# Ledger of designs, part 93: designed miniproteins, single chains, continued (3)

Each design is a single chain, and the fold is of that chain. pLDDT is the mean over its residues in the fold that is shown.

## One batch from the design tools (miniprotein)

Design m11233
Fold by ESMFold2-Fast:
Structure m11233 (fold): chain A 91 residues (1-91)
Amino acid sequence: ELSLLSREEIRENALKLGVEEETIEKIEEELDEIYEIQIAMTLVAGGIPLEEAIKYAKEVGELLKRLEAGDLSAEEKIAEIEREALELAEK
């Protein structure tokens, strides 16, 4: 229901940030949820390898669904995954 960007806008922003077209196609093929696609695009733009970005996006997407359902423990897990992804990008 709530999305800040359309799939097309997410795609255009990813290209603008230097994400390759083939990488965008793979992300959209592997991920169905708009939040997961946006997360994966952002991680790849930040220097995370494609395979790891897709994995993190799927994990965070599932945790976001749990958080929306009122599972506050999901917030801590999301923060941990984001921290690990940022550490990987800095390497």
Scores: mean pLDDT 72

Design m11234
Fold by ESMFold2-Fast:
Structure m11234 (fold): chain A 72 residues (1-72)
Amino acid sequence: MELSAIELLEKILEKSTKEVLSREELKEIMQEIGLSDTAAEAAVKELLEATGSEEEITREQLEKLLKQYKES
C-alpha cells in the first residue's frame, strides 16, 4: 500500500464526522480515498483487529490508533 497507515487514518477522520463508523461505512470511505474493493476490505479487517472491534469502530478508537502508530 502506497498510502501509509497513518495517512489512511487521517483521511478517514477527515472524510467522516460520525462518532461511530460501521464496517461498511469504513470500506466505503477507503474506496473513496482510492483503495480497491479487496484492499479496502483488508484494511477494514486490519483496523477492526487493531481496535478490538468486530462490526464498528468509534472515532475515539481511530484517534487513539493514529496516536499509537505515530509513536511506534
Scores: mean pLDDT 78

Design m11235
Fold by ESMFold2-Fast:
Structure m11235 (fold): chain A 73 residues (1-73)
Amino acid sequence: MEEIEKKVEELRKRLRDVTARARDAFLSGDKEQLIEAAEEFQRVAEEMRKIPSAKDLARAAQVLVDELRLQAE
């Protein structure tokens, strides 16, 4: 239980960090940093696939969707 909660929080922090880095790279025209950020988004999706239960996966998905919505504003 606590392990899943820690994993979800870790994924949320990684999304927050990578979206900030992607934004800075976009504004500076740094193509290499943009590619790195895109690869990190993909790694977050891969970590989601490792969640063994549908209930925990749904919870994690909701947290990440809420984080992405916050970043879009």
Scores: mean pLDDT 71

Design m11236
Fold by ESMFold2-Fast:
Structure m11236 (fold): chain A 90 residues (1-90)
Amino acid sequence: SVIEQIDRVTSEAILQLRAENPDADNLISALGEAVGEVIDMLKKGEDPDKIIEELKKRVEEIIRKHNVSDNQKAILEDFVKKLEEIIKKS
């Protein structure tokens, strides 16, 4: 399912973020909240383009607020690209 694919990609991103900084709990929590909203929008049958726009907006806000490293930013940007592909193909 789309949700199972999103969960897998999210779990991978979380592991990569923790590998960069073990003290990433606040960053990981914020990412989890953003993903939860994306899943909720998918379950409600909202427009895929609107879901992708909300995902991008929330992740950009996370990058801005959490003093992320360049490596963590690259992980989050790759994460968004993977979720965008999954959502567009569903």
Scores: mean pLDDT 86

Design m11237
Fold by ESMFold2-Fast:
Structure m11237 (fold): chain A 87 residues (1-87)
Amino acid sequence: MLLERAREHALRLAEEGASKLEAVRAGLRELLRGVLEEDEEALEELLERLPEIEKAIEDSSLFSEEQVEWARELLERLKEAKRRREE
């Protein structure tokens, strides 16, 4: 559900007149907030799908270079969170 919530948040902002880039950034920030606040449930869901998400972002023709960069930043932060949890 986290990815869906992030997409809904981005779509809502776009409907309010935000640019596509601004909407995508806000969606990704909301996803990061969800991970930080929900911890176990959010982290497990994203980590299970991490290889799929990484592949989709890298191979996707649907995203601009800027959108891919923001998504990669999210992935790096998720990897750091996983490493911290395993300590």
Scores: mean pLDDT 61

Design m11238
Fold by ESMFold2-Fast:
Order: C-alpha cells, then structure tokens, then sequence
Structure m11238 (fold): chain A 65 residues (1-65)
C-alpha cells in the first residue's frame, strides 16, 4: 500500500523492517514499539548519523530501484 495511506503503526513496522535490513536491530525494535511519531522521532534522533543516512536512503521516497 502507498505510504501516504499507512497508519503510524504501519509506518513504524515498515521502518523497523528497513532498519533490520541495514543491520540496525537495536533501533528497529524501539521503532516497532513507538506509540506515535514523537516517540519514533526521538528514537531516530538517537541513531548514529551514518545509520540514519542509510535508513533515510532506504525509505520509499521517489525510488531509484
């Protein structure tokens, strides 16, 4: 389903899967358990910059394949 129609929980689950795929399991679990976007953003703010960059590059922004 398109990201714009996802609930906060669906977004959190997707983001957690992306984080696991790039090897950042610690933050993936925290993201999956985030109750709202405020909590999710706090967790993202704790990530190392390099991990955050890889994660953001993997999000469903206008995709190069």
Amino acid sequence: PPVSKWSEKEVAQYLAEVLRSVGVDEYAEAIANAKDYEELLKILGKMPVEDLERFLASLPLPAPP
Scores: mean pLDDT 68

Design m11239
Fold by ESMFold2-Fast:
Structure m11239 (fold): chain A 91 residues (1-91)
Amino acid sequence: MEKGRKYTQEVIKKLEGELKKLKDELKKESNPEKKKEIEFAIKQLEKIIKQLKELQKDTSLSSEELIFETEILEGMARIVIGVYKTILSKL
């Protein structure tokens, strides 16, 4: 239990760092199309972080289940960030 919760907390911290970077990029961006893509990525990443925080509060999960579900959500976050970077590179 404790080991899985620490891992989930580290993933949350990492994704909150990525979210801060996106919010800082949004403040500096003047292109309306790029702003929309950044805002979409922020919204998706905030949803994933919220799900991770709910997962961390679920006392019914084993450490293994918590790690597994955390890995799925981190994978989704990596896809969101990767797609966003690809879209921006083409704009």
Scores: mean pLDDT 83

Design m11240
Fold by ESMFold2-Fast:
Structure m11240 (fold): chain A 84 residues (1-84)
Amino acid sequence: MKKKLEEDIDRALELMSESVDKLAFDRGKYRQLGDFHVEVGKRYLERGDYKKAAYHYRLAAEAYRKAGDAERAKEAEERAKEAE
């Protein structure tokens, strides 16, 4: 019984490690997506398309929240409000 419990615990640890790595990878992708939408928002703002700029800044804030970057999410959200 103890030997099988150790094997089950080891397997659970491997599965948890794999899940954590996948979550970290997904967060990196969301951060890049946020950065992309900030750049697109800036370009629309330069063109005077305030509604499109606000839309892309809101998408950036959502992407940064999913990435766990609360500071960049707040900045993008404020930029969206200022563009409207």
Scores: mean pLDDT 75

Design m11241
Fold by ESMFold2-Fast:
Structure m11241 (fold): chain A 90 residues (1-90)
Amino acid sequence: MAEFQALGGAILDAFRAAQVWAGKNDNSEMAKKIQEFLARLQKAIDARDVAALTETLKELAEWIKKNYASEHPEVLKQIEEVAERAEALL
């Protein structure tokens, strides 16, 4: 219980930081997509739906890998590590 809440909070904070970063770099499409994923992640965390959380993180990782992997490898790595930790809670 407490571990899932801590992980959920860390995920949301990391994504909010990424949204702010994208906005500062005038990448409105990236900022919008991150905001969309933030809404889905928040909903999954509130519902304590580890499967939905894991699926959303994997979808985001694939989107970043396809569009921004060369520019933001550290962000991709962090998302993949968080997705792996979420899957371990299944």
Scores: mean pLDDT 67

Design m11242
Fold by ESMFold2-Fast:
Structure m11242 (fold): chain A 78 residues (1-78)
Amino acid sequence: MKKTTVTLTGLPDGARVTLYDENGNKLGEAVARDGQAVIEVEAEPGTKLTARVEADGQTTVVELTLDEDGNVPAPSPA
């Protein structure tokens, strides 16, 4: 496994983010500030991750896929 940094953007300040691997193992947790949360994880490139975002009493689940270098690609404007 490679250690990499996952950055989630567009989050409310104070949102709690928890990352899980495809088997449901907890990889890390962070609190969003200035619209983003940064979490270090150990995962192989191409691994599907699940981010659980808790904000304002609501839980949102986001799927992420690490690229071949272990980074999360930024969304393209389109």
Scores: mean pLDDT 71

Design m11243
Fold by ESMFold2-Fast:
Structure m11243 (fold): chain A 75 residues (1-75)
Amino acid sequence: QVEEALRQAYEAGRRTGNVLTLMGQEDQAPRAVTVITRHLTERLGPEYEERIREAVQRGMDEGIADAKAGRVLPG
């Protein structure tokens, strides 16, 4: 289901952004967004690429912001 995939995309972005920022590798975030988006788009279809990318990017931005505010995500 697309909604579940978008939730997973957001969560993947959020976890990745948080970890990358804590490791001092925030500059890798654009590459990570591209890789996650490509992987999910290959599974779901090109018509969902924009929505998947937006979900990954939203998660990434929030994960980065959380790390910079001192909020470390569990797992």
Scores: mean pLDDT 82

Design m11244
Fold by ESMFold2-Fast:
Structure m11244 (fold): chain A 100 residues (1-100)
Amino acid sequence: SPSQEELVEEAERLFLQMVLRLLHYTTDPAAQAELEALMQEFGDAVRAYRAGELSLEELKERMRALLERLRALGQQHAPAAVHPELDALAERGLELLDRL
């Protein structure tokens, strides 16, 4: 089975994939600013967890909230044709968090 750190790294990769897909499709400056804020919040949560300043359960809770906010941005700003891909990435992220 993967280690907790390997699962966290996989969740980071999936979050980055969702952000990169959304940046490709999003031309709205307000949505781009929200994506930048989500990237900062995600990075801060992972850094705090690795520093021992955030518990695993708090990390999982924050990551779930951030994935749901990414999903909402995708529904608002990405073309309908790519929604299934973004939803699949979000579901995979949530499954990884459940395995932590």
Scores: mean pLDDT 84

Design m11245
Fold by ESMFold2-Fast:
Structure m11245 (fold): chain A 81 residues (1-81)
Amino acid sequence: MELSEEEKKERFEKVYKKLMEEIARAEKRKDDPALQEEIRRELARSVENAYTGKKVKDLTVDEVLELVKEALEYSAEKWKA
């Protein structure tokens, strides 16, 4: 199966929108380190599902988390409208 570039963006967009909410939560509860760790794990799972479940097996959680952070920071500033 192969997804169109537009479909890929659409799926990534829903994930990124959810990630924005998680980040907002983490910032509010930065006093709770346990919560931050949980959020990070959820982000990794969400991103992995957005890309694919079979092709990106080589993608590690660390890479996913970093990719998410980079995309979020970039998108957050650009899309803040």
Scores: mean pLDDT 54

Design m11246
Fold by ESMFold2-Fast:
Structure m11246 (fold): chain A 88 residues (1-88)
Amino acid sequence: ASVSLDPATRESGEETRLLVEYLVWKHKGDYEALAKIPEETRERLEALLKEMKERMEKLGIDWKEVLEKAEKMLKELEEALRKLKEEL
């Protein structure tokens, strides 16, 4: 396939993290954090979320449970990263 490892694929790790953060911010209603995201990036994240939600629901996984667990994991990761930056 001529487009399977585009330079854009190297950004997938950052895009995945931003996707999970966007999900949590949207779930919490953190409009200030949402406003910092460029419009083009936000539209891309919304498309990815729609695809993931449909896949998860087809597997019998409740999307609400996925959101709650993602929020908990992100909170722990964010706290750990903040402490690491303060120690550096």
Scores: mean pLDDT 65

Design m11247
Fold by ESMFold2-Fast:
Structure m11247 (fold): chain A 72 residues (1-72)
Amino acid sequence: SPLSLSQQIVDRLRQLGYPYLDEFSQMALGFSTMIQNGSDPDSLTNSIVKSVRDRYGTTVGNIVRQALQQTL
């Protein structure tokens, strides 16, 4: 379910030391819902990683990419 997938993403981000978990919880639910509805995982991952990288830098963006790749 989208709730289960979003929780797995948030838990993996926490394990990887992602610093902005509260902000990302809503994004993780949105991502999981879009995946469940048939959106392309690679395109969504690239869009989210770009957004995070542009705001918080490459290191933080790489943590998000790793969490999404390990959860999907």
Scores: mean pLDDT 82

Design m11248
Fold by ESMFold2-Fast:
Structure m11248 (fold): chain A 71 residues (1-71)
Amino acid sequence: SKEAELRRKILQISLDITDEAFKKVKELREEGKKNNMSPEELQKKIDEIYSNFTLEAQKKIDELREKYKKE
């Protein structure tokens, strides 16, 4: 069904975005360690990464839902 296909695509977007966010956070943690970044600065940047990826995921999911409504 189109609904099942849409749900699978939404799950894939969520997984892909989560993987990218995890990679970015890992890179940031290593860079922060290397550059002696403060715990507060590191946490702020991590929170910003998660917030930005959450918004990106929501935008992609909303665009996908709109495409399925018009079919």
Scores: mean pLDDT 82

Design m11249
Fold by ESMFold2-Fast:
Structure m11249 (fold): chain A 94 residues (1-94)
Amino acid sequence: MEIEELKEEAKKALEEAKKLAEELKEYLDTGKTPLSEEEREQIKQRIEGALKQVEKLLKEAEKNPSVENYKKALEAAKKLIEDLKGLKEYLESQ
C-alpha cells in the first residue's frame, strides 16, 4: 500500500525533474545568462549526473522494493526539483 503510493510519487517527481531539467537546458542554450559556454556545459553535465542518480535510486527500489528505498528515490527527486527551480530563478535574476 505505502510502497505503491511512494513508487507512483517517485515516478511523478522524476518526470517533473526531467521536464525542469529540459527547460533549464533550453534556457542556458539561449545565451541569456552571464555564464560562459564552459560554465553552461558544466551545469548541463551536473544536471545530467543528478538525473542519472535519481534514476539509479528508482531502479534500485524497483529491484529491492521497500518503503525506505522508494522514499530515498522520492526525496532525491524532490531535492533535484527544488535545486533546479532555485538555479533557474538565480540565472533569470542576473
Scores: mean pLDDT 83

Design m11250
Fold by ESMFold2-Fast:
Structure m11250 (fold): chain A 87 residues (1-87)
Amino acid sequence: GLSLEEVRERVVAMLEELIARETDPEVRALLRQIVENLEAGTLAALEAAAEALNKLMPVLRRRWPEFLREFEPLVLELLTRLGHQAA
């Protein structure tokens, strides 16, 4: 299986691709903040990024359903890995 770092790197890469395609400036700003938190390298920042992603998921389902089909399993894996590390 993927390590937490490998999952994080894949999530960041997919988010950067989405940011390049997203035209809504508010959604772009939120996605940028999530990427910054994922790159900060602290467990608290990773947890904040994962929570923000989870809250943003309904917006992504409406705007980017095809992207989300591939992306959502990685977000769930990230949340699972963070839960395991926090325990």
Scores: mean pLDDT 80

Design m11251
Fold by ESMFold2-Fast:
Structure m11251 (fold): chain A 61 residues (1-61)
Amino acid sequence: SLYDRLVAKAQDPNATKEELLEAVRELARLGQDPSEVVQAAIEKGVPVEAIVQALRDGRAA
């Protein structure tokens, strides 16, 4: 599923900050639970403010 692909991409050790934020935006846009991807982004050092903005952008789409 698209959800499984987004989660797998976010859990990739080589995933960039931009790829993690894109996964968060897409999950929020689809109305899916972004919690697992958000946790992965936090663990990889993505700023909380960027994650919050990605969630807002996804929900607005």
Scores: mean pLDDT 81

Design m11252
Fold by ESMFold2-Fast:
Structure m11252 (fold): chain A 102 residues (1-102)
Amino acid sequence: RARELLELAERLRRAIEEGVSREERLEIARGLVRLYLDLEPAEEEEHTRLGADTIAGVQRLLAMPDEELRELSPETKLTREDVKALVDKELEELREEIRRLE
C-alpha cells in the first residue's frame, strides 16, 4: 500500500517533468489520492487530511485549461511549473509520512 503510493507519486512527478498529457497526469494523480486516503495517519489526522486536500487541488488544476485557471481567482495564476512545485512539496511530505508508517 505505502510502496504503491510512493511509486505512483514518483510516476506523477516524472509525468509532469516530461510534459505528459493532462489526461495521463490526472489518472496518475487520482490513483495517488485514492491510495493516500487509504493510509492510516501515524500522527495528526489534520496533517494527513491537509496533504490529501492539496493533492486533490493539484489534480483539479492539472485538469483545467489555462483560461479557466485565470477565471478562478485573481490570485490563481499558476503555471505548470508552479503545479509541479506543489506536487513535489506534497510528495516530500508523503515520503516522510510513509517512512514513519512503515
Scores: mean pLDDT 54

Design m11253
Fold by ESMFold2-Fast:
Structure m11253 (fold): chain A 80 residues (1-80)
Amino acid sequence: MATKLTKVKDKKELEELVQKFLEEARRLPPGSTRVFSAITEENITTSVGAVTNPDGSIHVATVVTRDGEVLSSTSFTLRV
């Protein structure tokens, strides 16, 4: 499992980093797992996990927390 923690200044920078993270996940062997975490404010952390499936699809899960409380969680599959 590869993990990355990054401080981001704004929503646009976060979006760009998430796109780069997903592109990197697609280039890696099937069965690979990746986790990316970014802090947008002192107390807000966005964590994105991705798993590359054998069929080339990517399962993505996103969790947003503030002060240890889960504000939102979502998951989806990007199909090829």
Scores: mean pLDDT 70

Design m11254
Fold by ESMFold2-Fast:
Structure m11254 (fold): chain A 86 residues (1-86)
Amino acid sequence: NAQAEADARRREELEKMRKELNEHIKKISPEVTELAFELADKAAELIHYIVGYLTDPSEEFKKKADELEKEANELSRRYQAAVDAL
């Protein structure tokens, strides 16, 4: 029965992949994941204000971009420290 043999092989491959995925998940710190999302959100917000400033220069956009850059740099340092601690 070729179909039953193919299905059995597929199940064995899926079980192996599941075990490998579980080992990878163990290496992901919740702190690293949270910092990665915070950094991504902050970077997106920073890009918005930089583009805004370049399109229509204003002191408000510049001030916001400067503040967000400082926050992104701090998050980047925390992210790198958390990754290095893994």
Scores: mean pLDDT 76

Design m11255
Fold by ESMFold2-Fast:
Structure m11255 (fold): chain A 67 residues (1-67)
Amino acid sequence: GHMARLEEARRRVEEARRALEEAKAEFDRIAADPSASIEEINRAIGRVLRAMGDLIEAELELERLLA
């Protein structure tokens, strides 16, 4: 039912937030490493941007279910 879909949507938002925090933490580690290449930094940025997109999609789905 609708409540089960809301619980699933909230779970997806929580998972997406954790994934974004993991991606940001990894970016911070790579950016702080003086031996890191620009290519490694750019890949880490790409992972953060992807995780941000996933979170936005999850939050929009939750918002639609709350309307």
Scores: mean pLDDT 88

Design m11256
Fold by ESMFold2-Fast:
Structure m11256 (fold): chain A 65 residues (1-65)
Amino acid sequence: MVVIKVEDARDEEEQKKAYEELKKNKGKPVKVELENADLLTAAAAEAAAKKYGSSAELVVKGLTE
């Protein structure tokens, strides 16, 4: 299982790197760990994981508004 860590889910560079890792591991079981996420960034990450990982597990830490 591949673990993709996003240290700041609100940072565009971190988001871009996470999307590239998800795309590279398309169809494989992946776990995505998000730090400093809000509802929009968490929802976007879930949509991306579903599109590229299909069975990706999403772990949201530090959820803020």
Scores: mean pLDDT 72

Design m11257
Fold by ESMFold2-Fast:
Structure m11257 (fold): chain A 95 residues (1-95)
Amino acid sequence: MTEKIRKLAEKALELLRKVADEYVKITGPSAKEEVERDLKRVEEAMVHPALAISEAYREIRRYLKKLQEIDPEYGSRLLAETEAELEKAFEEAKK
């Protein structure tokens, strides 16, 4: 169980970094400081993988919502892709 939760947390952090990179690309350089603070919080939470998953998922959803408000077509596509990756990681963790 612990090993599967850790792998899921690692995947969630990976997806958060990817979504955060896209958010900075669309929003601009001023978003970098906010993103760096959010990433640091989740990375520090990796000591407790279940908490890290929760924190990463919350931030992923927040950035995706902002992206959908800025660019609805792109944001919706990225949301679908990110949710599919999270579902796949969750299903692999169940095995």
Scores: mean pLDDT 80

Design m11258
Fold by ESMFold2-Fast:
Structure m11258 (fold): chain A 87 residues (1-87)
Amino acid sequence: SALGGTYERFARELEEAAELMEKDPEKGLAQGEKVLEAATKVLTALDEELGKKVAEALERFKEAKSDIEKAIAILRETAEWLREQAE
Protein backbone atom coordinates (compact mmCIF):
# COMPACT_ATOMS: atom_id res chain seq x y z
CA SER A 1 0.00 0.00 0.00
CA ALA A 2 1.03 3.65 -0.37
CA LEU A 3 0.92 4.01 3.42
CA GLY A 4 3.15 0.94 3.90
CA GLY A 5 5.58 2.38 1.35
CA THR A 6 5.71 5.64 3.34
CA TYR A 7 6.50 3.79 6.59
CA GLU A 8 9.26 1.75 4.90
CA ARG A 9 10.78 4.90 3.34
CA PHE A 10 10.97 6.72 6.70
CA ALA A 11 12.28 3.56 8.42
CA ARG A 12 15.08 3.31 5.84
CA GLU A 13 15.93 7.02 6.15
CA LEU A 14 16.07 6.74 9.97
CA GLU A 15 18.41 3.73 9.73
CA GLU A 16 20.63 5.64 7.27
CA ALA A 17 20.73 8.59 9.70
CA ALA A 18 21.69 6.21 12.56
CA GLU A 19 24.54 4.76 10.46
CA LEU A 20 25.67 8.31 9.59
CA MET A 21 25.69 9.23 13.32
CA GLU A 22 28.17 6.40 14.04
CA LYS A 23 30.57 7.91 11.46
CA ASP A 24 29.72 11.63 11.75
CA PRO A 25 27.60 12.49 14.81
CA GLU A 26 26.95 16.12 13.78
CA LYS A 27 25.65 15.22 10.30
CA GLY A 28 23.75 12.20 11.66
CA LEU A 29 22.01 14.33 14.30
CA ALA A 30 20.96 16.87 11.65
CA GLN A 31 19.67 14.15 9.27
CA GLY A 32 17.92 12.19 12.04
CA GLU A 33 16.08 15.29 13.25
CA LYS A 34 15.12 16.22 9.67
CA VAL A 35 13.71 12.73 8.98
CA LEU A 36 11.80 12.61 12.28
CA GLU A 37 10.32 16.09 11.63
CA ALA A 38 9.24 15.04 8.11
CA ALA A 39 7.81 11.74 9.39
CA THR A 40 5.91 13.52 12.19
CA LYS A 41 4.34 15.97 9.70
CA VAL A 42 3.41 13.34 7.09
CA LEU A 43 2.18 10.64 9.50
CA THR A 44 0.17 13.06 11.66
CA ALA A 45 -1.73 14.07 8.49
CA LEU A 46 -2.39 10.38 7.65
CA ASP A 47 -2.92 8.86 11.13
CA GLU A 48 -3.07 10.94 14.33
CA GLU A 49 -2.04 8.02 16.61
CA LEU A 50 1.01 7.11 14.49
CA GLY A 51 1.93 10.80 14.22
CA LYS A 52 1.89 11.10 18.03
CA LYS A 53 4.27 8.13 18.40
CA VAL A 54 6.77 9.63 15.94
CA ALA A 55 6.41 13.09 17.56
CA GLU A 56 7.30 11.47 20.92
CA ALA A 57 10.37 9.89 19.30
CA LEU A 58 11.37 13.32 17.90
CA GLU A 59 11.14 14.91 21.38
CA ARG A 60 13.20 12.07 22.93
CA PHE A 61 15.76 12.46 20.11
CA LYS A 62 16.12 16.21 20.75
CA GLU A 63 16.60 15.53 24.50
CA ALA A 64 19.22 12.83 23.70
CA LYS A 65 21.28 15.10 21.37
CA SER A 66 24.22 15.10 23.84
CA ASP A 67 24.14 11.25 24.09
CA ILE A 68 24.92 9.79 20.67
CA GLU A 69 24.26 6.17 21.70
CA LYS A 70 20.76 7.09 22.95
CA ALA A 71 20.08 9.19 19.83
CA ILE A 72 21.09 6.25 17.59
CA ALA A 73 18.92 3.85 19.63
CA ILE A 74 15.89 6.17 19.27
CA LEU A 75 16.33 6.30 15.47
CA ARG A 76 16.68 2.50 15.21
CA GLU A 77 13.74 1.78 17.56
CA THR A 78 11.54 4.21 15.60
CA ALA A 79 12.60 2.61 12.29
CA GLU A 80 11.78 -0.90 13.60
CA TRP A 81 8.40 0.27 14.91
CA LEU A 82 7.55 1.91 11.55
CA ARG A 83 8.40 -1.32 9.71
CA GLU A 84 5.97 -3.18 12.00
CA GLN A 85 3.25 -0.74 10.79
CA ALA A 86 4.00 -1.42 7.10
CA GLU A 87 1.67 -3.78 5.21
Scores: mean pLDDT 84

Design m11259
Fold by ESMFold2-Fast:
Order: structure tokens, then sequence, then C-alpha cells
Structure m11259 (fold): chain A 71 residues (1-71)
């Protein structure tokens, strides 16, 4: 899945920067506002959880929740 690969790559690229992780996740979720996209993002976050900082992981999750709340 293209979204899964894009999400995984972006999460790993921003693994130690909460602010960049938040902005990346927010832009990705704004671009792909489907249930399938949300599931792919959740799987990518779960699969990268041990590779990224807790702060970056929390920022990414918060970004997804903030986008969902706006729509």
Amino acid sequence: DKLYEEAKAGLLANKDNAEKSYEFAKELMKKYQTEEAAKAFAKALQDTLDEITGEAAEAALKAAQDVYKEK
C-alpha cells in the first residue's frame, strides 16, 4: 500500500523530532482522509514504534486525531 510505505518512511525520517513528526502526520492525514488511510497510518505507526522516540510517536498520533476532529 502506497500510504503505508509513505507513512512508514516519514515516521522513520522524523523519528527523533516531535514537531516534524506532527507536521508530517498532519499533512499526510489531510491528504488521505479515508478509513483505509487511517488504518494504513495506524499500522505504520505500530510497526515503527520501537524505532522512533515516544515524543515523535505521540506527536504523530496527536496530528491524526487533530485532523479527524477538524473533519
Scores: mean pLDDT 78

Design m11260
Fold by ESMFold2-Fast:
Structure m11260 (fold): chain A 100 residues (1-100)
Amino acid sequence: SMEEIKKLLEEAKKLLEEAIKLIEENAPVSDVLSKLQEALSILQKVADLAREAGDEELYKKAIEAAELVFEAAKHLLQGDREAALEKLKEALKIVEEMLK
């Protein structure tokens, strides 16, 4: 349902905001990755629900946000916290657009 999708997007937004803050505060990579793994799981669920509802635009945005979160995690594992931060800010912007 659209209400379930919105609630999941609000949860994903909060997790991305928390992950961004952890990177800015130089928190351990493991703490950031934990937030990203949960955000990725939620975004994948949003994509599945959007596809089931026939909302191709929402599906595309959810997949794009998930891909950005995945790329951020890859950069973080490679020690590139700056690149990870940029990708997460892009993902957050897409999640905010999906909530409109």
Scores: mean pLDDT 90

Design m11261
Fold by ESMFold2-Fast:
Structure m11261 (fold): chain A 64 residues (1-64)
Amino acid sequence: MDVTAELLRQLKEDMKLSNEVFADFLVRVGKSSYSKEEIIEMIERGELEPIAEDINARRREQLK
């Protein structure tokens, strides 16, 4: 199942997570290749699309 920026925005809202807690979650659970600091900056700018694409790319690599 592909992760979308929309899904990430919905998850953050539903769980009522702060930007820092959500960034840590994406690093630890989503296994994003971005640093926590880079993810926080992307969240603050509303740019979740690169994070979603990175998570999907890493998941596809593990299935090959």
Scores: mean pLDDT 75

Design m11262
Fold by ESMFold2-Fast:
Structure m11262 (fold): chain A 55 residues (1-55)
Amino acid sequence: DFTPVSLLTGKPLTTIEELKKEGQERLDILKAAGVSDRAIQAVKEEFEKAIKELE
């Protein structure tokens, strides 16, 4: 399975809480970088998939 890593530390994200928090932080970074809404949605979907894999 795909294991997301933190953009800030490079450590694997294995807990649902970590995934939710990192996803929110990544959305903020992407907005600041001026990426499209489509790209923001793709990141959100990726984290939702990872959360489902843990449950």
Scores: mean pLDDT 70

Design m11263
Fold by ESMFold2-Fast:
Structure m11263 (fold): chain A 94 residues (1-94)
Amino acid sequence: LPELAIEELKKLGFPSVKVPPALPVSDRHVSAPIQHLSDGVWAFSSSRGGTRTVTVLIREPAENGKDRVTVITVTERDGEVSVSVTETLLPVRK
């Protein structure tokens, strides 16, 4: 799972970021603490109901006083792996 998140990070210009390992499959909700990997980059892993996820959040300055937030989610369920990359614009912090 972390390997696929690293591949997406490389496409976005973050080749040096090391993504934490995925958690084992669990029927209970288990999550690791959020890790600050680099300036503007955070990651965490969770497992619930046979689904494992590795999530990477990237926050960058964007146009018009907004921040661009990119979320990479790598999900494994029943042996199938999917990768999702979403991008949103957030208003600046106060």
Scores: mean pLDDT 73

Design m11264
Fold by ESMFold2-Fast:
Structure m11264 (fold): chain A 68 residues (1-68)
Amino acid sequence: SEMDEILAELEALLAEETDPEMRAAIEAAIKTVRELREQAEKDPSKREELLREARALHDLVRQELARA
């Protein structure tokens, strides 16, 4: 699923990151996306909305990494 792809990409970013503060931010994002994935599994009617939230968070993390 696209949400699983987002999680895989965040985990790949975490594996490449050496800065402790940025690692913590990526770990927090992974935790949030995992929670969104669980919510989507429990309520399929919200799947598209929760996926948009996961994509927005992933984009935000990538933007913060690019600025640092």
Scores: mean pLDDT 83

Design m11265
Fold by ESMFold2-Fast:
Structure m11265 (fold): chain A 63 residues (1-63)
Amino acid sequence: KLEEFKEVLAKLAAERFGLDEEKVRELLEKSKSGSEMVDRLVKELGIPREEAVELVQEASLKV
């Protein structure tokens, strides 16, 4: 279930911000919580925190 969530989140981030889906997936693989995923999206990919939170919420609704 957590793996499915990470796949959906990586796809959404890649589509919205023009990022490489596989790179986003690799970044999220070591994350254990939504908060940690938000922090990685902000720090590593430069996604605004508000947008990163929205992505995590949308991924949660699709899994």
Scores: mean pLDDT 80

Design m11266
Fold by ESMFold2-Fast:
Structure m11266 (fold): chain A 62 residues (1-62)
Amino acid sequence: MSAEELKKEMTEFVKKNAAKLNSDELNDALAEKYGEELSKLSADEANEITAAIAEAANENKP
């Protein structure tokens, strides 16, 4: 999976599941489902995806 594809998949997962899962459950699900693919990326790509996920999660938190 490319960095752009992974970013889209992870951010969509967060947006769809933020209301259904608490922060710990969401983070665990992301790590289990996408952690391997994320570890294959460069630090810059991983940081970009992490920033996008944090933004998506923050938009769904009080």
Scores: mean pLDDT 76

Design m11267
Fold by ESMFold2-Fast:
Structure m11267 (fold): chain A 60 residues (1-60)
Amino acid sequence: SNAEKKAIEILKSFGASEETAQKALDALKQGNYKEALRILSEEIDIVMAKMALDAAKQVL
């Protein structure tokens, strides 16, 4: 969907790769914020990961 594409682009704008952004989005869609945060924190710092997830949630 357009919302999911926007969420991926938001996550990537914070420094996530396409693959990591997709995995984080999949976890977020399952309601698993903690897992989405863990996945993003493998590539970007935890503060940026939290900001990215909060921004992505607003467009879903």
Scores: mean pLDDT 86

Design m11268
Fold by ESMFold2-Fast:
Structure m11268 (fold): chain A 94 residues (1-94)
Amino acid sequence: SYAALVAEAEALAAELREVAVEAPSDAEGLLKMAERLGVSVREAAERLKRYGELLTEVAILDIERYGGPVTPEEVREKLEEEYKRLEEIVEEIE
């Protein structure tokens, strides 16, 4: 359900916020997040990917139900760009 997706996204956001005030935009931020979570850089990246996936699913459902300023395709494209950026950061660290 929509409510379940929102709840899962909020739970992940709360977990991530315990270790970082903002989403990491660079290698230093991702390393710091992984260290604070007590996980590998890869595992921290996978948690961020899951959070992005949940936000994208919620956004697409909202667009399909109510319409919006962007299309589902545009939201999916942004998710793919974020995944590519995050993967590049992980590769820089590994």
Scores: mean pLDDT 72

